# Designed miniproteins, single chains, continued (2), part 55

Each design is a single chain, and the fold is of that chain. pLDDT is the mean over its residues in the fold that is shown.

## One batch from the design tools (miniprotein)

Design m5886
Fold by ESMFold2-Fast:
Structure m5886 (fold): chain A 85 residues (1-85)
Amino acid sequence: MSPLEIQLAKEYLENGKKALEAGDYETAARLFERAINILKDEKDPEFLKMRAEAYRLLAEAYSQLGDTEKAEKFRKIAEEDEKKA
């Protein structure tokens, strides 16, 4: 993964956290999904940890939006990524 892609993923993750803290759950979900899309094909433990964090935060955003099925799905993916990291 290029340094620019890593930085972009970090920026989406950081801005997603700010949106989540502000109660803008729809914006938070979109930003976390953008971070995940950059990290989708990564096998490096460092990037798998970052992707796991993004999935966990995405699950929280969907939980707050009332989408419990998506929240559970993304939480399970986060746990699997953490296990591989």
Scores: mean pLDDT 83

Design m5887
Fold by ESMFold2-Fast:
Structure m5887 (fold): chain A 70 residues (1-70)
Amino acid sequence: MEELEKEKERIKRLDESLANTQAQIDAEVARLEEESKKATPEERVKLERQIQILRDIGEALTLIAEVTKK
């Protein structure tokens, strides 16, 4: 029976970690978007690429979270 409680705690910690990671991605994207407004055209291309990569990671995390809710 203790194994069931340990599994619930593990899942809760993973959910919290995923939520924290998503929040960090959103915050970093917002920071990079503000930075891109002040950047040169060349720097902006690099920042937009980083933003896209972070968004792709965020979408993948959301998909994983939805699949695990099944």
Scores: mean pLDDT 77

Design m5888
Fold by ESMFold2-Fast:
Structure m5888 (fold): chain A 75 residues (1-75)
Amino acid sequence: MREELEKKRKEILELLSQGKHDEAINLMVELLTQAKVPAALRQEILRALAQLHKEKASSKTLAEEVDKFVDKILS
């Protein structure tokens, strides 16, 4: 299970590096669902990512937030 979530994190980060932010966010939703993250925390994470995307944050900033949340879920 942890290996599958780490694989999805790598895919999300690669999508972000390609500027495919919408696809990366969609894959993050799948990761959070597979990790059985509580709905309230999922909504908080997705809202934070959506806000950064709306503010046209760089792929690096989005990647840092993804890593931060995934690390908290896996550790």
Scores: mean pLDDT 80

Design m5889
Fold by ESMFold2-Fast:
Structure m5889 (fold): chain A 97 residues (1-97)
Amino acid sequence: LIEKAEELEKEGKKAAEEGDYSKAGDLYYQSGLLYYEAGELEKANESFRKAAEAYAKAGDPRGVGLLASLAVGYELRGDLEESARLRALMDEVEAKA
């Protein structure tokens, strides 16, 4: 799981460097799911954040749903600053859609 998650993260980074942010978002999201299954929660959260940011750059509406879920998660943890940042990215994605 971890090895495949690391491979997908590297592929996501390459896709982002090539300007394919929708593909980068998909790859980072898949990586996050595999890290989550492996119990690597910190790496999973980082990969999900990278996926959300990639979707936001692409104007991809799938990013809005992911950002909303992450924002609620941070808000429930009392991290209102991160929640506000993710909601700002949601507004950016929605404006581009």
Scores: mean pLDDT 75

Design m5890
Fold by ESMFold2-Fast:
Structure m5890 (fold): chain A 119 residues (1-119)
Amino acid sequence: MEPSELELVEAAVRVAKALYDGVINNEITVEQAETLLDAIKALMLGAARKRLTPEEVEEFGKRLDELRQKAIEAVKNKDYKGFAKALIEILNLMREVVSPEAQELIDKAIEELKKKYGV
């Protein structure tokens, strides 16, 4: 059975939180961070395909790839502030392609990450 938009977004948010905690605590490698970011992309492309045209999904994927590169560069440089900002930008981009109900899940995740970031 194909997962719902809410199930895909909830999974993506859980992966994002695990990625954040792993990076901030120096518990994951760059390769592991890339794998988790790729998982977020796959889940969110699945969610986006339920609401967007194929052309809009392609554009969304390209924007995610740009933010993925910023996030990975921050991990490589141990720039945890830059990484947190890039991950929040990824979550804000995810918010643009989902239902209001799914946006609430993303908004809560952004607030939790900002609190951990010390804003």
Scores: mean pLDDT 86

Design m5891
Fold by ESMFold2-Fast:
Structure m5891 (fold): chain A 82 residues (1-82)
Amino acid sequence: SAEEKVKELIKKLEEELKKEKDPGVREALKAAILSLKEALEDGVTEESFENLKESLKDAVKTEDDPAKREAAEIILKLVESL
């Protein structure tokens, strides 16, 4: 289910956060984890998970902040593995 995918994504992102040394990437990953936890409380659908994937693809192409772009690349790679 989409909820199970988001729970797995949060778990994998918390593992990536433990390994991440760049403070900017760490802050972006923390913000993403918080946002995903809030989305779980509000309810997640297959459509909202698909929209997350598309938003991440856009962020990888358009984000000017290198730390936020790197975080988006990490999150996208994990989302595509689910």
Scores: mean pLDDT 86

Design m5892
Fold by ESMFold2-Fast:
Structure m5892 (fold): chain A 62 residues (1-62)
Amino acid sequence: MKTPGQLVEELVRKGFPHSKVAEIVEEEWKKFNAGQMTTEEVTRAISEKLGVKEEELKPYIG
């Protein structure tokens, strides 16, 4: 299973700012771990905030 840290590394490699990616991924993952979001909801939230396709996020989130 791919980790949130690996998602951050991949997005930074693709040219996204590390600080913005880390902040968004950590915040949304914290909500997911707290049971406040489903896998689909956390994938959508990160996708919308970063402008990344949900399909690219699925290997890291679910």
Scores: mean pLDDT 78

Design m5893
Fold by ESMFold2-Fast:
Structure m5893 (fold): chain A 61 residues (1-61)
Amino acid sequence: MPLTEEGRRKNLEGLRAGLEAAGASEEAIQAAVERARKGLDKAKTEDEGENAAVRAYLEGL
């Protein structure tokens, strides 16, 4: 399905919450959110958006 603005927001919120739960620093969270935002800007589908957020999360660990 096409990625909506709400879908982008939920992916970024989920990424932040996941990294906070994993004990990541605020600097690491901010860097991961910035990477995810750039990936989401290029994403055309919900799956591409989720993949961008997951990639940013794994790099944030």
Scores: mean pLDDT 77

Design m5894
Fold by ESMFold2-Fast:
Structure m5894 (fold): chain A 72 residues (1-72)
Amino acid sequence: GSELYELARDYRKGKEAEASGTDPELVEKGREARDKLEKYIEAMVKNGMTREEALKAFDEVLKIAEENEKAK
Protein backbone atom coordinates (compact mmCIF):
# COMPACT_ATOMS: atom_id res chain seq x y z
CA GLY A 1 0.00 0.00 0.00
CA SER A 2 1.06 3.55 -0.66
CA GLU A 3 0.60 6.63 1.51
CA LEU A 4 -1.25 8.21 -1.42
CA TYR A 5 -3.82 5.38 -1.42
CA GLU A 6 -4.36 5.72 2.34
CA LEU A 7 -4.80 9.49 2.07
CA ALA A 8 -7.29 9.11 -0.79
CA ARG A 9 -9.31 6.60 1.25
CA ASP A 10 -9.35 8.87 4.33
CA TYR A 11 -10.37 11.81 2.14
CA ARG A 12 -13.30 9.80 0.74
CA LYS A 13 -14.45 8.68 4.20
CA GLY A 14 -14.31 12.29 5.37
CA LYS A 15 -16.46 13.47 2.46
CA GLU A 16 -19.07 10.78 3.19
CA ALA A 17 -19.12 11.65 6.89
CA GLU A 18 -19.53 15.34 6.03
CA ALA A 19 -22.44 14.54 3.69
CA SER A 20 -24.16 12.41 6.37
CA GLY A 21 -23.29 14.82 9.21
CA THR A 22 -22.59 11.93 11.58
CA ASP A 23 -18.84 11.77 12.31
CA PRO A 24 -16.89 15.01 12.85
CA GLU A 25 -13.63 13.12 13.50
CA LEU A 26 -13.75 11.51 10.05
CA VAL A 27 -14.49 14.91 8.49
CA GLU A 28 -11.40 16.39 10.18
CA LYS A 29 -9.18 13.47 9.12
CA GLY A 30 -10.46 13.74 5.55
CA ARG A 31 -9.58 17.44 5.52
CA GLU A 32 -6.04 16.66 6.73
CA ALA A 33 -5.75 13.93 4.08
CA ARG A 34 -6.77 16.41 1.37
CA ASP A 35 -4.06 18.87 2.46
CA LYS A 36 -1.44 16.11 2.31
CA LEU A 37 -2.67 14.98 -1.12
CA GLU A 38 -2.25 18.53 -2.43
CA LYS A 39 1.37 18.46 -1.25
CA TYR A 40 1.91 15.17 -3.11
CA ILE A 41 0.58 16.68 -6.34
CA GLU A 42 2.90 19.66 -5.88
CA ALA A 43 5.89 17.34 -5.24
CA MET A 44 5.12 15.33 -8.39
CA VAL A 45 4.99 18.54 -10.44
CA LYS A 46 8.34 19.66 -8.97
CA ASN A 47 9.84 16.28 -9.94
CA GLY A 48 9.01 16.83 -13.62
CA MET A 49 5.45 15.54 -13.89
CA THR A 50 2.93 17.80 -15.52
CA ARG A 51 0.05 18.86 -13.27
CA GLU A 52 -2.22 16.92 -15.63
CA GLU A 53 -0.20 13.71 -15.07
CA ALA A 54 -0.23 14.25 -11.30
CA LEU A 55 -4.01 14.80 -11.31
CA LYS A 56 -4.45 11.61 -13.36
CA ALA A 57 -2.51 9.59 -10.78
CA PHE A 58 -4.59 11.20 -8.00
CA ASP A 59 -7.85 10.41 -9.85
CA GLU A 60 -6.87 6.74 -10.30
CA VAL A 61 -6.14 6.37 -6.57
CA LEU A 62 -9.46 8.03 -5.67
CA LYS A 63 -11.36 5.74 -8.06
CA ILE A 64 -9.80 2.66 -6.44
CA ALA A 65 -10.71 3.99 -2.97
CA GLU A 66 -14.30 4.70 -4.09
CA GLU A 67 -14.76 1.23 -5.61
CA ASN A 68 -13.39 -0.44 -2.48
CA GLU A 69 -15.78 1.52 -0.24
CA LYS A 70 -18.75 0.97 -2.59
CA ALA A 71 -18.08 -2.78 -2.91
CA LYS A 72 -17.89 -3.32 0.86
Scores: mean pLDDT 72

Design m5895
Fold by ESMFold2-Fast:
Structure m5895 (fold): chain A 90 residues (1-90)
Amino acid sequence: SKEEELLEEIKKLGKEFIEEMKKLLEEAKKNPENVQKLAKEAAELYEKFVQKINEILSKMSPEAQKKALEIIEEYKKKLDEIAEELEKIK
């Protein structure tokens, strides 16, 4: 269904976003002097992710939005873990 396609798109975007965020974290660990620059790149990735997610959510039914938000919450937990690791580099 269209709703299932939109949910899969959210999962794909979330997976790609977390993978890119993990790459930035590994670069920050290797080059701590660049942590501020990498944090800015992470913020730009987050803005793009939020924009795409909000567009998809706006096309979904309220029931499908609830399922999407549960998926997004799992990615947010992974993002929080990455943010904690970045804070430890400081």
Scores: mean pLDDT 83

Design m5896
Fold by ESMFold2-Fast:
Structure m5896 (fold): chain A 65 residues (1-65)
Amino acid sequence: SEVLEKVNRMIEIAKEIERKYGVPLGVAMKALLYLDSNPNASAQELAERFGISVEAAREIIRRYK
C-alpha cells in the first residue's frame, strides 16, 4: 500500500528528527503530514507553524522530498 509506505517513511524521518534535534515525534509527524499536503512549504513556514528550529525544518524537507 502506498499509504503504508508513505506513513512508514514519515515515521522513520520523525524518529531521526527526534534523535538529532530533540523534536517530539508527534510534532515531527505533524510537520511531515503538513509538508505532504503543502509540498512548497518553506523551512521558515514549518519552523514557525510547528515551533521547531529552521535547521530541523530544513532537515525534514531534505529527507522527505
Scores: mean pLDDT 89

Design m5897
Fold by ESMFold2-Fast:
Structure m5897 (fold): chain A 95 residues (1-95)
Amino acid sequence: EAVELLEEALRLLEEARELVEKGDIEGAIKKAKEAIRLANKASETASPEARKLLLKAQFLALVAISSASLGDTETAIQSLEAAAELVEKALEIEK
């Protein structure tokens, strides 16, 4: 179900943010990549409105991965938070 996939993606984005704050960049990237995979899978059955939000969330999660890899912790955290907010809005639409 799309709702279950999005709830797991949201949790993974929140965990990725905590890992960036702790300096575990490798762990954060792994969690963010899994969140992107689940959001993409959810988008296959999501409404057009939710799909637009999930596409933006996936883009922001990719920005977070890139920023974290370059040592830009501030941008990585902000991008993960923005991605999580968009996934949460998509969840509200799909419920």
Scores: mean pLDDT 88

Design m5898
Fold by ESMFold2-Fast:
Structure m5898 (fold): chain A 85 residues (1-85)
Amino acid sequence: AEEEELKRLKELEEKAEEAVKLMQEGIENGDKKKFEEGLKLAEEVLKEAELLLARVKGKSEELEERLEELIERIKKEKKELKEKW
C-alpha cells in the first residue's frame, strides 16, 4: 500500500519535471502547442497529486510532506511559466 503510493509519487515527480520542461521549451521556441501540452500535463499531475495527498493524509508523514512539496512546486512553476508566455 504505502510502497505502491511511494512509487506513484515518484512517477508524479517525473511527470512534473517533464511538464515543466515542455512548457519551458514551448516558451523558448515560441511553440504554443508544446506549451499547452506541458500545461495540461502539469494540471493532470497536480490533480493526481492532490488526490493522492487526500488518501495518505494521516497515514504517512513522509509521503504527505513530499506530496505537499510537489503540489506547491507545480503551482509555483505553472504560475511563473504562464507569466513568461
Scores: mean pLDDT 84

Design m5899
Fold by ESMFold2-Fast:
Structure m5899 (fold): chain A 95 residues (1-95)
Amino acid sequence: SDELKEEVIQLLDILENLGLTAINLKNNGSYGGYTHLVGIMRRLMDGAIDYLTSLGEDELAEKLREFGEKALEAILNSDEETLKKIVDELKKYIS
């Protein structure tokens, strides 16, 4: 539904902001803050994937899982541009 699409897009905005903040914390030597935000992101993604699967939105749940793996890799590599790119690509897919 259009409402579900909007909710997932809003989640992607939250995940992008958390990921960019995590990269900034890691680059500034705040490893504790970095690991904490990565943990929050994993829990948010897992919760959203479970919710989408419960609604029968299996394709969207799988796209979000693939996104999550790529996003965490970009964050590990401090690659802000790749993180922004994959968020934009998934938003375009959903829209």
Scores: mean pLDDT 90

Design m5900
Fold by ESMFold2-Fast:
Structure m5900 (fold): chain A 86 residues (1-86)
Amino acid sequence: VEAVVFSRPGSGPSARALETARAALDVPVRELPIDSPLARALGVSEVPTVLVLKDGVPAAGAVGVPSAEELRELLAAARAFVPPAP
């Protein structure tokens, strides 16, 4: 399980979301630009967007600057997520 924060350089809200995620979440937190190939592949069009991935699959997410409590809820949801069988 990992978190990804999609951000834009110079965006205060993006920086705040990244700091909150790193402080609140006890999992790896990656910062990626909104124009990254992963953002396009996952349909991410807004900054900041926080996605929690389980085995590379988006399991939970929020747009905007979520609170620490909201981020912990996303992580809990992602940990409970079971990907559909192939």
Scores: mean pLDDT 80

Design m5901
Fold by ESMFold2-Fast:
Structure m5901 (fold): chain A 93 residues (1-93)
Amino acid sequence: ANLKVTAKDVYVEDGKATITATIEEDNVLAKEIHVVVVEVGKPSTAKMKTAPAAKHREVTLTIAGPAEQTTVRVAAYSPDTGASAFADATILP
């Protein structure tokens, strides 16, 4: 199944960045989706959340707020189907 991810730019609030990703799947064949947020170029910053499969869903991930403008990648992956997609978003201080 094909995944589509969209993420919006966010501001840091109270030392945290809360990223909301919209994940869409045209043909829901996956049982679950793994959603990862990572700072581009810093794989150790990766945070993961598991969500149930659905045609349309929003997943919210909260990470530590960076002190400077930072690009993050939001990736969705289905272990059941091997489908993956990503979107990049900017965190603004």
Scores: mean pLDDT 78

Design m5902
Fold by ESMFold2-Fast:
Structure m5902 (fold): chain A 94 residues (1-94)
Amino acid sequence: MPEIKTAELEVEEGQEAEKKFTVTKSGRYTVIVENLGDADAEVTVSSSKGSGTFYVPAGSRASVTLDVEAGDVITVKVKALSGKGKFEITIVQE
């Protein structure tokens, strides 16, 4: 069964926040970032193998799939571009 981890982040205009998730089991993980705030956002998802940056408009979401090994760390960084940001991060093991 897929394992689900969730986190909520709030950030002020022009500020960044991050969440780190330690990988306990090797496999494929999908990271979903939902922008629940009034501001467009820049979202960066990174692991030991690299990073990707995505533009996520207010009221929208982005998802990225990563192949990671046990002991890796998935970092999700969110930046609010114009106004206060609120984000829900969900990580699902496939």
Scores: mean pLDDT 80

Design m5903
Fold by ESMFold2-Fast:
Structure m5903 (fold): chain A 76 residues (1-76)
Amino acid sequence: SAEEVEELFRRLEPGLLKKMVDAGVSEEDAQMALEIARNHLLSQARKRPLTEEEVRDFLEKMVATTISAQELRKKR
């Protein structure tokens, strides 16, 4: 459910934030990426059930993409 996704996100958020900041992403950009990811996951969870593994995989890929974008110094 969307509620289960929200609870899982809250549990994972501190570790994901730290991983991005430790890799050189600003705290503001890391927080924004997490907010966008949370909104996307909640929207998807309202359309169909998401497994914990799907949520974790999506968040891990989002973090990797955000770090890669920072390394390339792309301005948005």
Scores: mean pLDDT 81

Design m5904
Fold by ESMFold2-Fast:
Structure m5904 (fold): chain A 68 residues (1-68)
Amino acid sequence: DDAEADAVSANLIKHLELLAKEGRLTKELVDRIARVTAQAYREKGREALADRVEQNIRKAGDELLKKK
């Protein structure tokens, strides 16, 4: 369910926002958080949820990294 994936990623995106405000967010950290979270869901057979969560985290992280 897209709504479930959006809710899960929203909590992680809040953490990315805090890291960005502290100047601690990096491209490598965004990639790691997205990958680890997605892998956990894929191991449970929830591939569509994993793909959407990964996409949401990467997109939000990339947008936060573009803003100065």
Scores: mean pLDDT 81

Design m5905
Fold by ESMFold2-Fast:
Structure m5905 (fold): chain A 77 residues (1-77)
Amino acid sequence: LAEKALEAARELAAKLRELVKKDPEKGHELAAGMARKGAEELGKTEGVEEAAKTPESALEAAERYILAVARAYAEAA
């Protein structure tokens, strides 16, 4: 179960990266939104607005929070 959650999280992160390549504006908006939601859920909102300023930094932050949230759910199971 834990491995499946982490696999799904990695696939989601990969799809987000491809979206930024295909549609940078939508990809940036989605990545920034996911980073903000992930930071809020984990209680780690410090620096999230700075990370959301560029597509590249927003993607990095979103991927980081997606994996962290997946790990938290895997541990709770």
Scores: mean pLDDT 76

Design m5906
Fold by ESMFold2-Fast:
Structure m5906 (fold): chain A 78 residues (1-78)
Amino acid sequence: MERDLLLALAEIVYGILKTHAKTPEEKEAANYVKKAIDALQAGDFKTAAEYFRKAAELETDPMLRGLLKRLADQAEAL
């Protein structure tokens, strides 16, 4: 996946998490996605992948968790 497309998708996922976060764990997951976005912008793809994986561990929604794991895999492939 192209970096700019991955960044755009990550920002969409961050928006979803931020607006739908109900629990402290879900809010922390959103915070990790923000850190992953910052790492992607800095060109630190390994750190971005690690933050997406941490967000996936905290996410309770199976669809959002799956999306976060895919974002991590795509960041690691850059």
Scores: mean pLDDT 83

Design m5907
Fold by ESMFold2-Fast:
Structure m5907 (fold): chain A 126 residues (1-126)
Amino acid sequence: DELRRIVEAIVEYSKTEEFKKDFAEAKQLSVKELLDKLVAQKTLYGQAYQLYLILKLQYDLSKKTFENLVLSFTGDITSTEKLVHFYRPLLIAENPKVAELSEDALRAGVAAFLADIYNQPPEKFL
């Protein structure tokens, strides 16, 4: 219920002009700076949104890499699970404090990203 509201809020915010500005600013940050911002977030929403932003940036930079990953996905909750399990260790390798983040926050950020790129309702990925 809380995760669904967070995912819906992120997906709706992603359609705004304010998000376009956040995204443009985030494109100028290094991977280290993006992860520092992620681990600095104190709320589940803040953590989920920063993860969504990181994934969206990586997708924009490497669409073909994500297309290859997405071709192995079912477009449902198992896609969320697979992407969390794929990215979590990679993010921890770059910043060990990622291990302290809520798994619910990681799931919400990934679910928002998948809802966005598949253009499907958030419930499909939760």
Scores: mean pLDDT 82

Design m5908
Fold by ESMFold2-Fast:
Structure m5908 (fold): chain A 61 residues (1-61)
Amino acid sequence: STWDQVQQMLSQAQQLIDQGKLEEALQLLVQTSSRLGDLSPEQQRQVVAQIDALIARIEAK
């Protein structure tokens, strides 16, 4: 499902951040954002919150 794919992409982005691959993580988060239209409004809110949290982690480095 699109939800499962998005969650896998977010997990991969978190792993890239942990590895210091910040540019690759940002690119993956942008691609994750492009899939928001295929999710329910509730799922979109959850994913946006997760993306925002990961971007904040990148900006803190």
Scores: mean pLDDT 85

Design m5909
Fold by ESMFold2-Fast:
Structure m5909 (fold): chain A 66 residues (1-66)
Amino acid sequence: GKAVLLPDGSAEVTGEVSPEDGKLAAEAAGANAAALGRSTGEGVNSRGVRGKGELVGDTTIAEVSK
């Protein structure tokens, strides 16, 4: 799946991942990138959904897998 986390805190999620799981995985990936001072990061939410994302300004674009 894919998730786009917007600056207003909303998310657009596509594929076989729920909107909630996709949003949380994108947030985790963005938080990881920010913590490392990088434009890219990876994260896994509490449900095992993995996000690999890129920070583009205030937007996070993530690939999401379960």
Scores: mean pLDDT 75

Design m5910
Fold by ESMFold2-Fast:
Structure m5910 (fold): chain A 62 residues (1-62)
Amino acid sequence: SLEEFIERLKERLRKAKSREEIKQVLFDGVKELWEKGFSQDEISEALKQMGDEVQRLEALRS
């Protein structure tokens, strides 16, 4: 499901060691969602949730 996929992407974000790795996870995640046939609205929701997670992780690493 979309929700399960987003959670797995968030797990990858949490394990990323650098800002470059975070960027790569986001880029690869969006490509994977598109290739799996998720709608534009679903991909937008996933991006929003992943962006929120990135902001949270940046605050914790600062």
Scores: mean pLDDT 80

Design m5911
Fold by ESMFold2-Fast:
Structure m5911 (fold): chain A 87 residues (1-87)
Amino acid sequence: SSEEQLKAVEEALELVRRGMREGDVSLREEVLYGLMLISLGVGKLTGDGQFAIEQMLKLLERLVEETENPAVRRAAEEAIELLKKYA
């Protein structure tokens, strides 16, 4: 359901934010996280959990490519695996 998908996106966001607390993060990483928050917000406003998951997965894949922080990379990879179960 869209509600379960949106909850999974919220859990994925919490994982990423925890990873970002474990060291220095770049402005690009903060911008990617901001876009993830916007994607969740759009999903909540429209009731489209599938859209939120698809956008979040794209942004998480970009975060894995951009980050030099191993804690952020690990958290983003965990978030990707979580969201694939609901995609």
Scores: mean pLDDT 88

Design m5912
Fold by ESMFold2-Fast:
Structure m5912 (fold): chain A 74 residues (1-74)
Amino acid sequence: MDKDVLDRQVDLGIEAIAHAVEATVKRREGDERGELEALSRTYLAGSESQRVEGKLDDAARLEEEARRLRAEAE
């Protein structure tokens, strides 16, 4: 259980970092839509990380923020 949770947290952390880097690159390029899409993916990875830890309120908050960012990108 603890090992599986830790491995999942590490994978989600790497995914969140990758999307955050993509958002920074898109921002520097002036791609506002791409920045918002990458930020949304960052928050979704963060939400899954909180769910794995049983922090459901924090997970729901991050998922709502991700949904808002995705709507703004459209």
Scores: mean pLDDT 80

Design m5913
Fold by ESMFold2-Fast:
Structure m5913 (fold): chain A 74 residues (1-74)
Amino acid sequence: SLEDILAELRELIETFDEEVRARLLALLDAMEASTSPGERLRLAAEMVLLAKEHADAETARRIGELLDAALRAF
């Protein structure tokens, strides 16, 4: 479900450093609040870039997979 996907995203985001975590949570909250598919896609892309810059390859890949699943479930 979308709820389960978002819960797993939040758990992964909590493993990031405080500053990056705050940025990722703000982007995720904006994505959840958005009613625009284009805006959600843009926000998800920004989250993927942050994950790639600040996490290992496996964590970044999992975040990308969860974001893709979330976009499909909206």
Scores: mean pLDDT 86

Design m5914
Fold by ESMFold2-Fast:
Structure m5914 (fold): chain A 88 residues (1-88)
Amino acid sequence: MLSEEEQKELLRRSAETLVAIAEAYGLVDYEKEKERIDNMTPEELLAFIRELRKKLAEWEAKVRAEMTSVDQRRAHEREVYERVLEIR
């Protein structure tokens, strides 16, 4: 079993990875969040990881829904246009 220090290090690395992903999406400031992570207790790191994962999942679901809707609308518009040409 991992020591408490090793568990904290794993939690810190997990939090840093999630912050890097969120920064790539423009959701957070990597430098600011990294400073917060460095000063967190293991309990705070767990809460932070849970909250950030939830935010990322909600953001990804929203973006995917919007992208799928746009792609579906574009495909539908093309199909309608082709059908109109077939009638004429």
Scores: mean pLDDT 73

Design m5915
Fold by ESMFold2-Fast:
Structure m5915 (fold): chain A 74 residues (1-74)
Amino acid sequence: SAELEAKREQMVESLRELTRELAEASGVAAARAAMDALIDQERKELEKTYGPEFAEEVAREMREAVEETLAEVE
């Protein structure tokens, strides 16, 4: 639905902002580790509500956004 897509986009954008802040404060390696842990928690929450396929797809998109963001701060 449009609402789920909007929520997904908002979550990904918030993750990008947090990734930038953590990378600036603690460095790329620490930011990657923190974001991996956060994405794993979000995947588990999404799986309970929307099922495993949707959760895995969103988690993959989040990981891609983190790596794109980290590449920009280097």
Scores: mean pLDDT 82

Design m5916
Fold by ESMFold2-Fast:
Structure m5916 (fold): chain A 85 residues (1-85)
Amino acid sequence: SMEEEFEKEMKEIDEKVKEASRLFREGKYEEAIELMNESIEKLEELKKKLEEKGDFERSKIVKEALDTLKGLKELLEKKAEEEKK
């Protein structure tokens, strides 16, 4: 169902974000940023699907998650530039 697909996609994104956080803690900033980019792309695709279906309630949740992840990505990018080898 659409609800099960939403929950599955959100869970997959959450797992990628957790992996990105782990990589960040290990100083692997570039790898963490790549996973954040993948997570953002998946959320943007999910938001579009929800908007096309008229599911504005879930679309709003995804938008809030996107805003949060984009902010985190900006911080990770800044840190990666500082740690450039």
Scores: mean pLDDT 83

Design m5917
Fold by ESMFold2-Fast:
Structure m5917 (fold): chain A 81 residues (1-81)
Amino acid sequence: DEDLLREAQELLRQTEELLNQAEKAIKNGNLEEAKNLLEQSKQLIQELGKLLGQLSPESRQSLLPALRQLSLKLQDVEDSL
């Protein structure tokens, strides 16, 4: 479970980085780049969802704060497009 938890944490980090890049693209007026980065983020979220289904309840609970922050950032990016 520790290896799966670390993998989920890495996917969360990568997704957050892509969403941060999307926010910068939006600020620069590059909406096509932002849409592409959002699509890549959605692909990582699909992978994350598969890993979450394999984690123990305790490991899933430990990720809830990060998942909430990611969800808010995803919404902000989508609302800006």
Scores: mean pLDDT 85

Design m5918
Fold by ESMFold2-Fast:
Structure m5918 (fold): chain A 55 residues (1-55)
Amino acid sequence: MTPEQMREAGENARKALTAMGREELGEEVYKRAVEAAEKGDSEAAAKHIQEGGVG
């Protein structure tokens, strides 16, 4: 993934989790995806998004 794609995926996961009433988990997933994007670690970003239950 590119850093931009990682942020977009994290944002989508955050919105989905917030809609499910899991706002705190959504914020955590988004934060981790952004941090992974800044480090260039697409594997870590993908893992955090997947753990949020949003594919």
Scores: mean pLDDT 71

Design m5919
Fold by ESMFold2-Fast:
Structure m5919 (fold): chain A 61 residues (1-61)
Amino acid sequence: MNEEEMRQAIEDLAAHPDDPEARERLRKLWKHHLGTEPSDEELDAIAKVVQRARAEAAARA
């Protein structure tokens, strides 16, 4: 339940890293589940990690 919701928010952020709604959604979910708010740098790092993983998976296909 919680993991799937977080996963979808992370994937949405990776697809739309500059979308303020995607950023706010992940920030709220992160705070709710982990007790801390992610920084702007942490949101950018998460987006980069997911984008890189997707690019690597696509290159292997």
Scores: mean pLDDT 78

Design m5920
Fold by ESMFold2-Fast:
Structure m5920 (fold): chain A 83 residues (1-83)
Amino acid sequence: AGNAAVEELRPEAERAREEGFVPPREEVVEAIERLKAFAEEHGADQSILDRLDELRANVTPEQGAMAVLLARALERAEELRAA
């Protein structure tokens, strides 16, 4: 599930970056922290949490764009569920 979602968003993240989507470092960090909190709430393995911590410390521009888009998709899903 998670891996499939990442693969689905990868071409969108690449296209968004080509179109000038360059999220600021602060937004990237917030996105990764939000994804980690979501993973913790849903009982993700410690290995996944560790990978998110590593990503926060050493994020590439591609990973940053992906993290922001994934976090935004998660927020949208939560809003739809809450509505």
Scores: mean pLDDT 71

Design m5921
Fold by ESMFold2-Fast:
Structure m5921 (fold): chain A 74 residues (1-74)
Amino acid sequence: MSIQEKYKIFKEKLEKVVEENGFATRKQIIKAALESGLSKKQANYMADVSMMISGSDVSTLSQSERGLVAALLK
């Protein structure tokens, strides 16, 4: 599975969490990332990026943030 595909799955999982709860907690973000096939450390980086950008709106994750996460996954 490609890094872009993992990030897409992660985004979709977070959008569902935000839809159900109005926001996503750090634990929910980490869970979504782990379920998308990311490591625990990569999941923490994804959570930091997501919390910094959106707080409650996963759709604001930009292409630049996706590029940063891809670099961290190498």
Scores: mean pLDDT 64

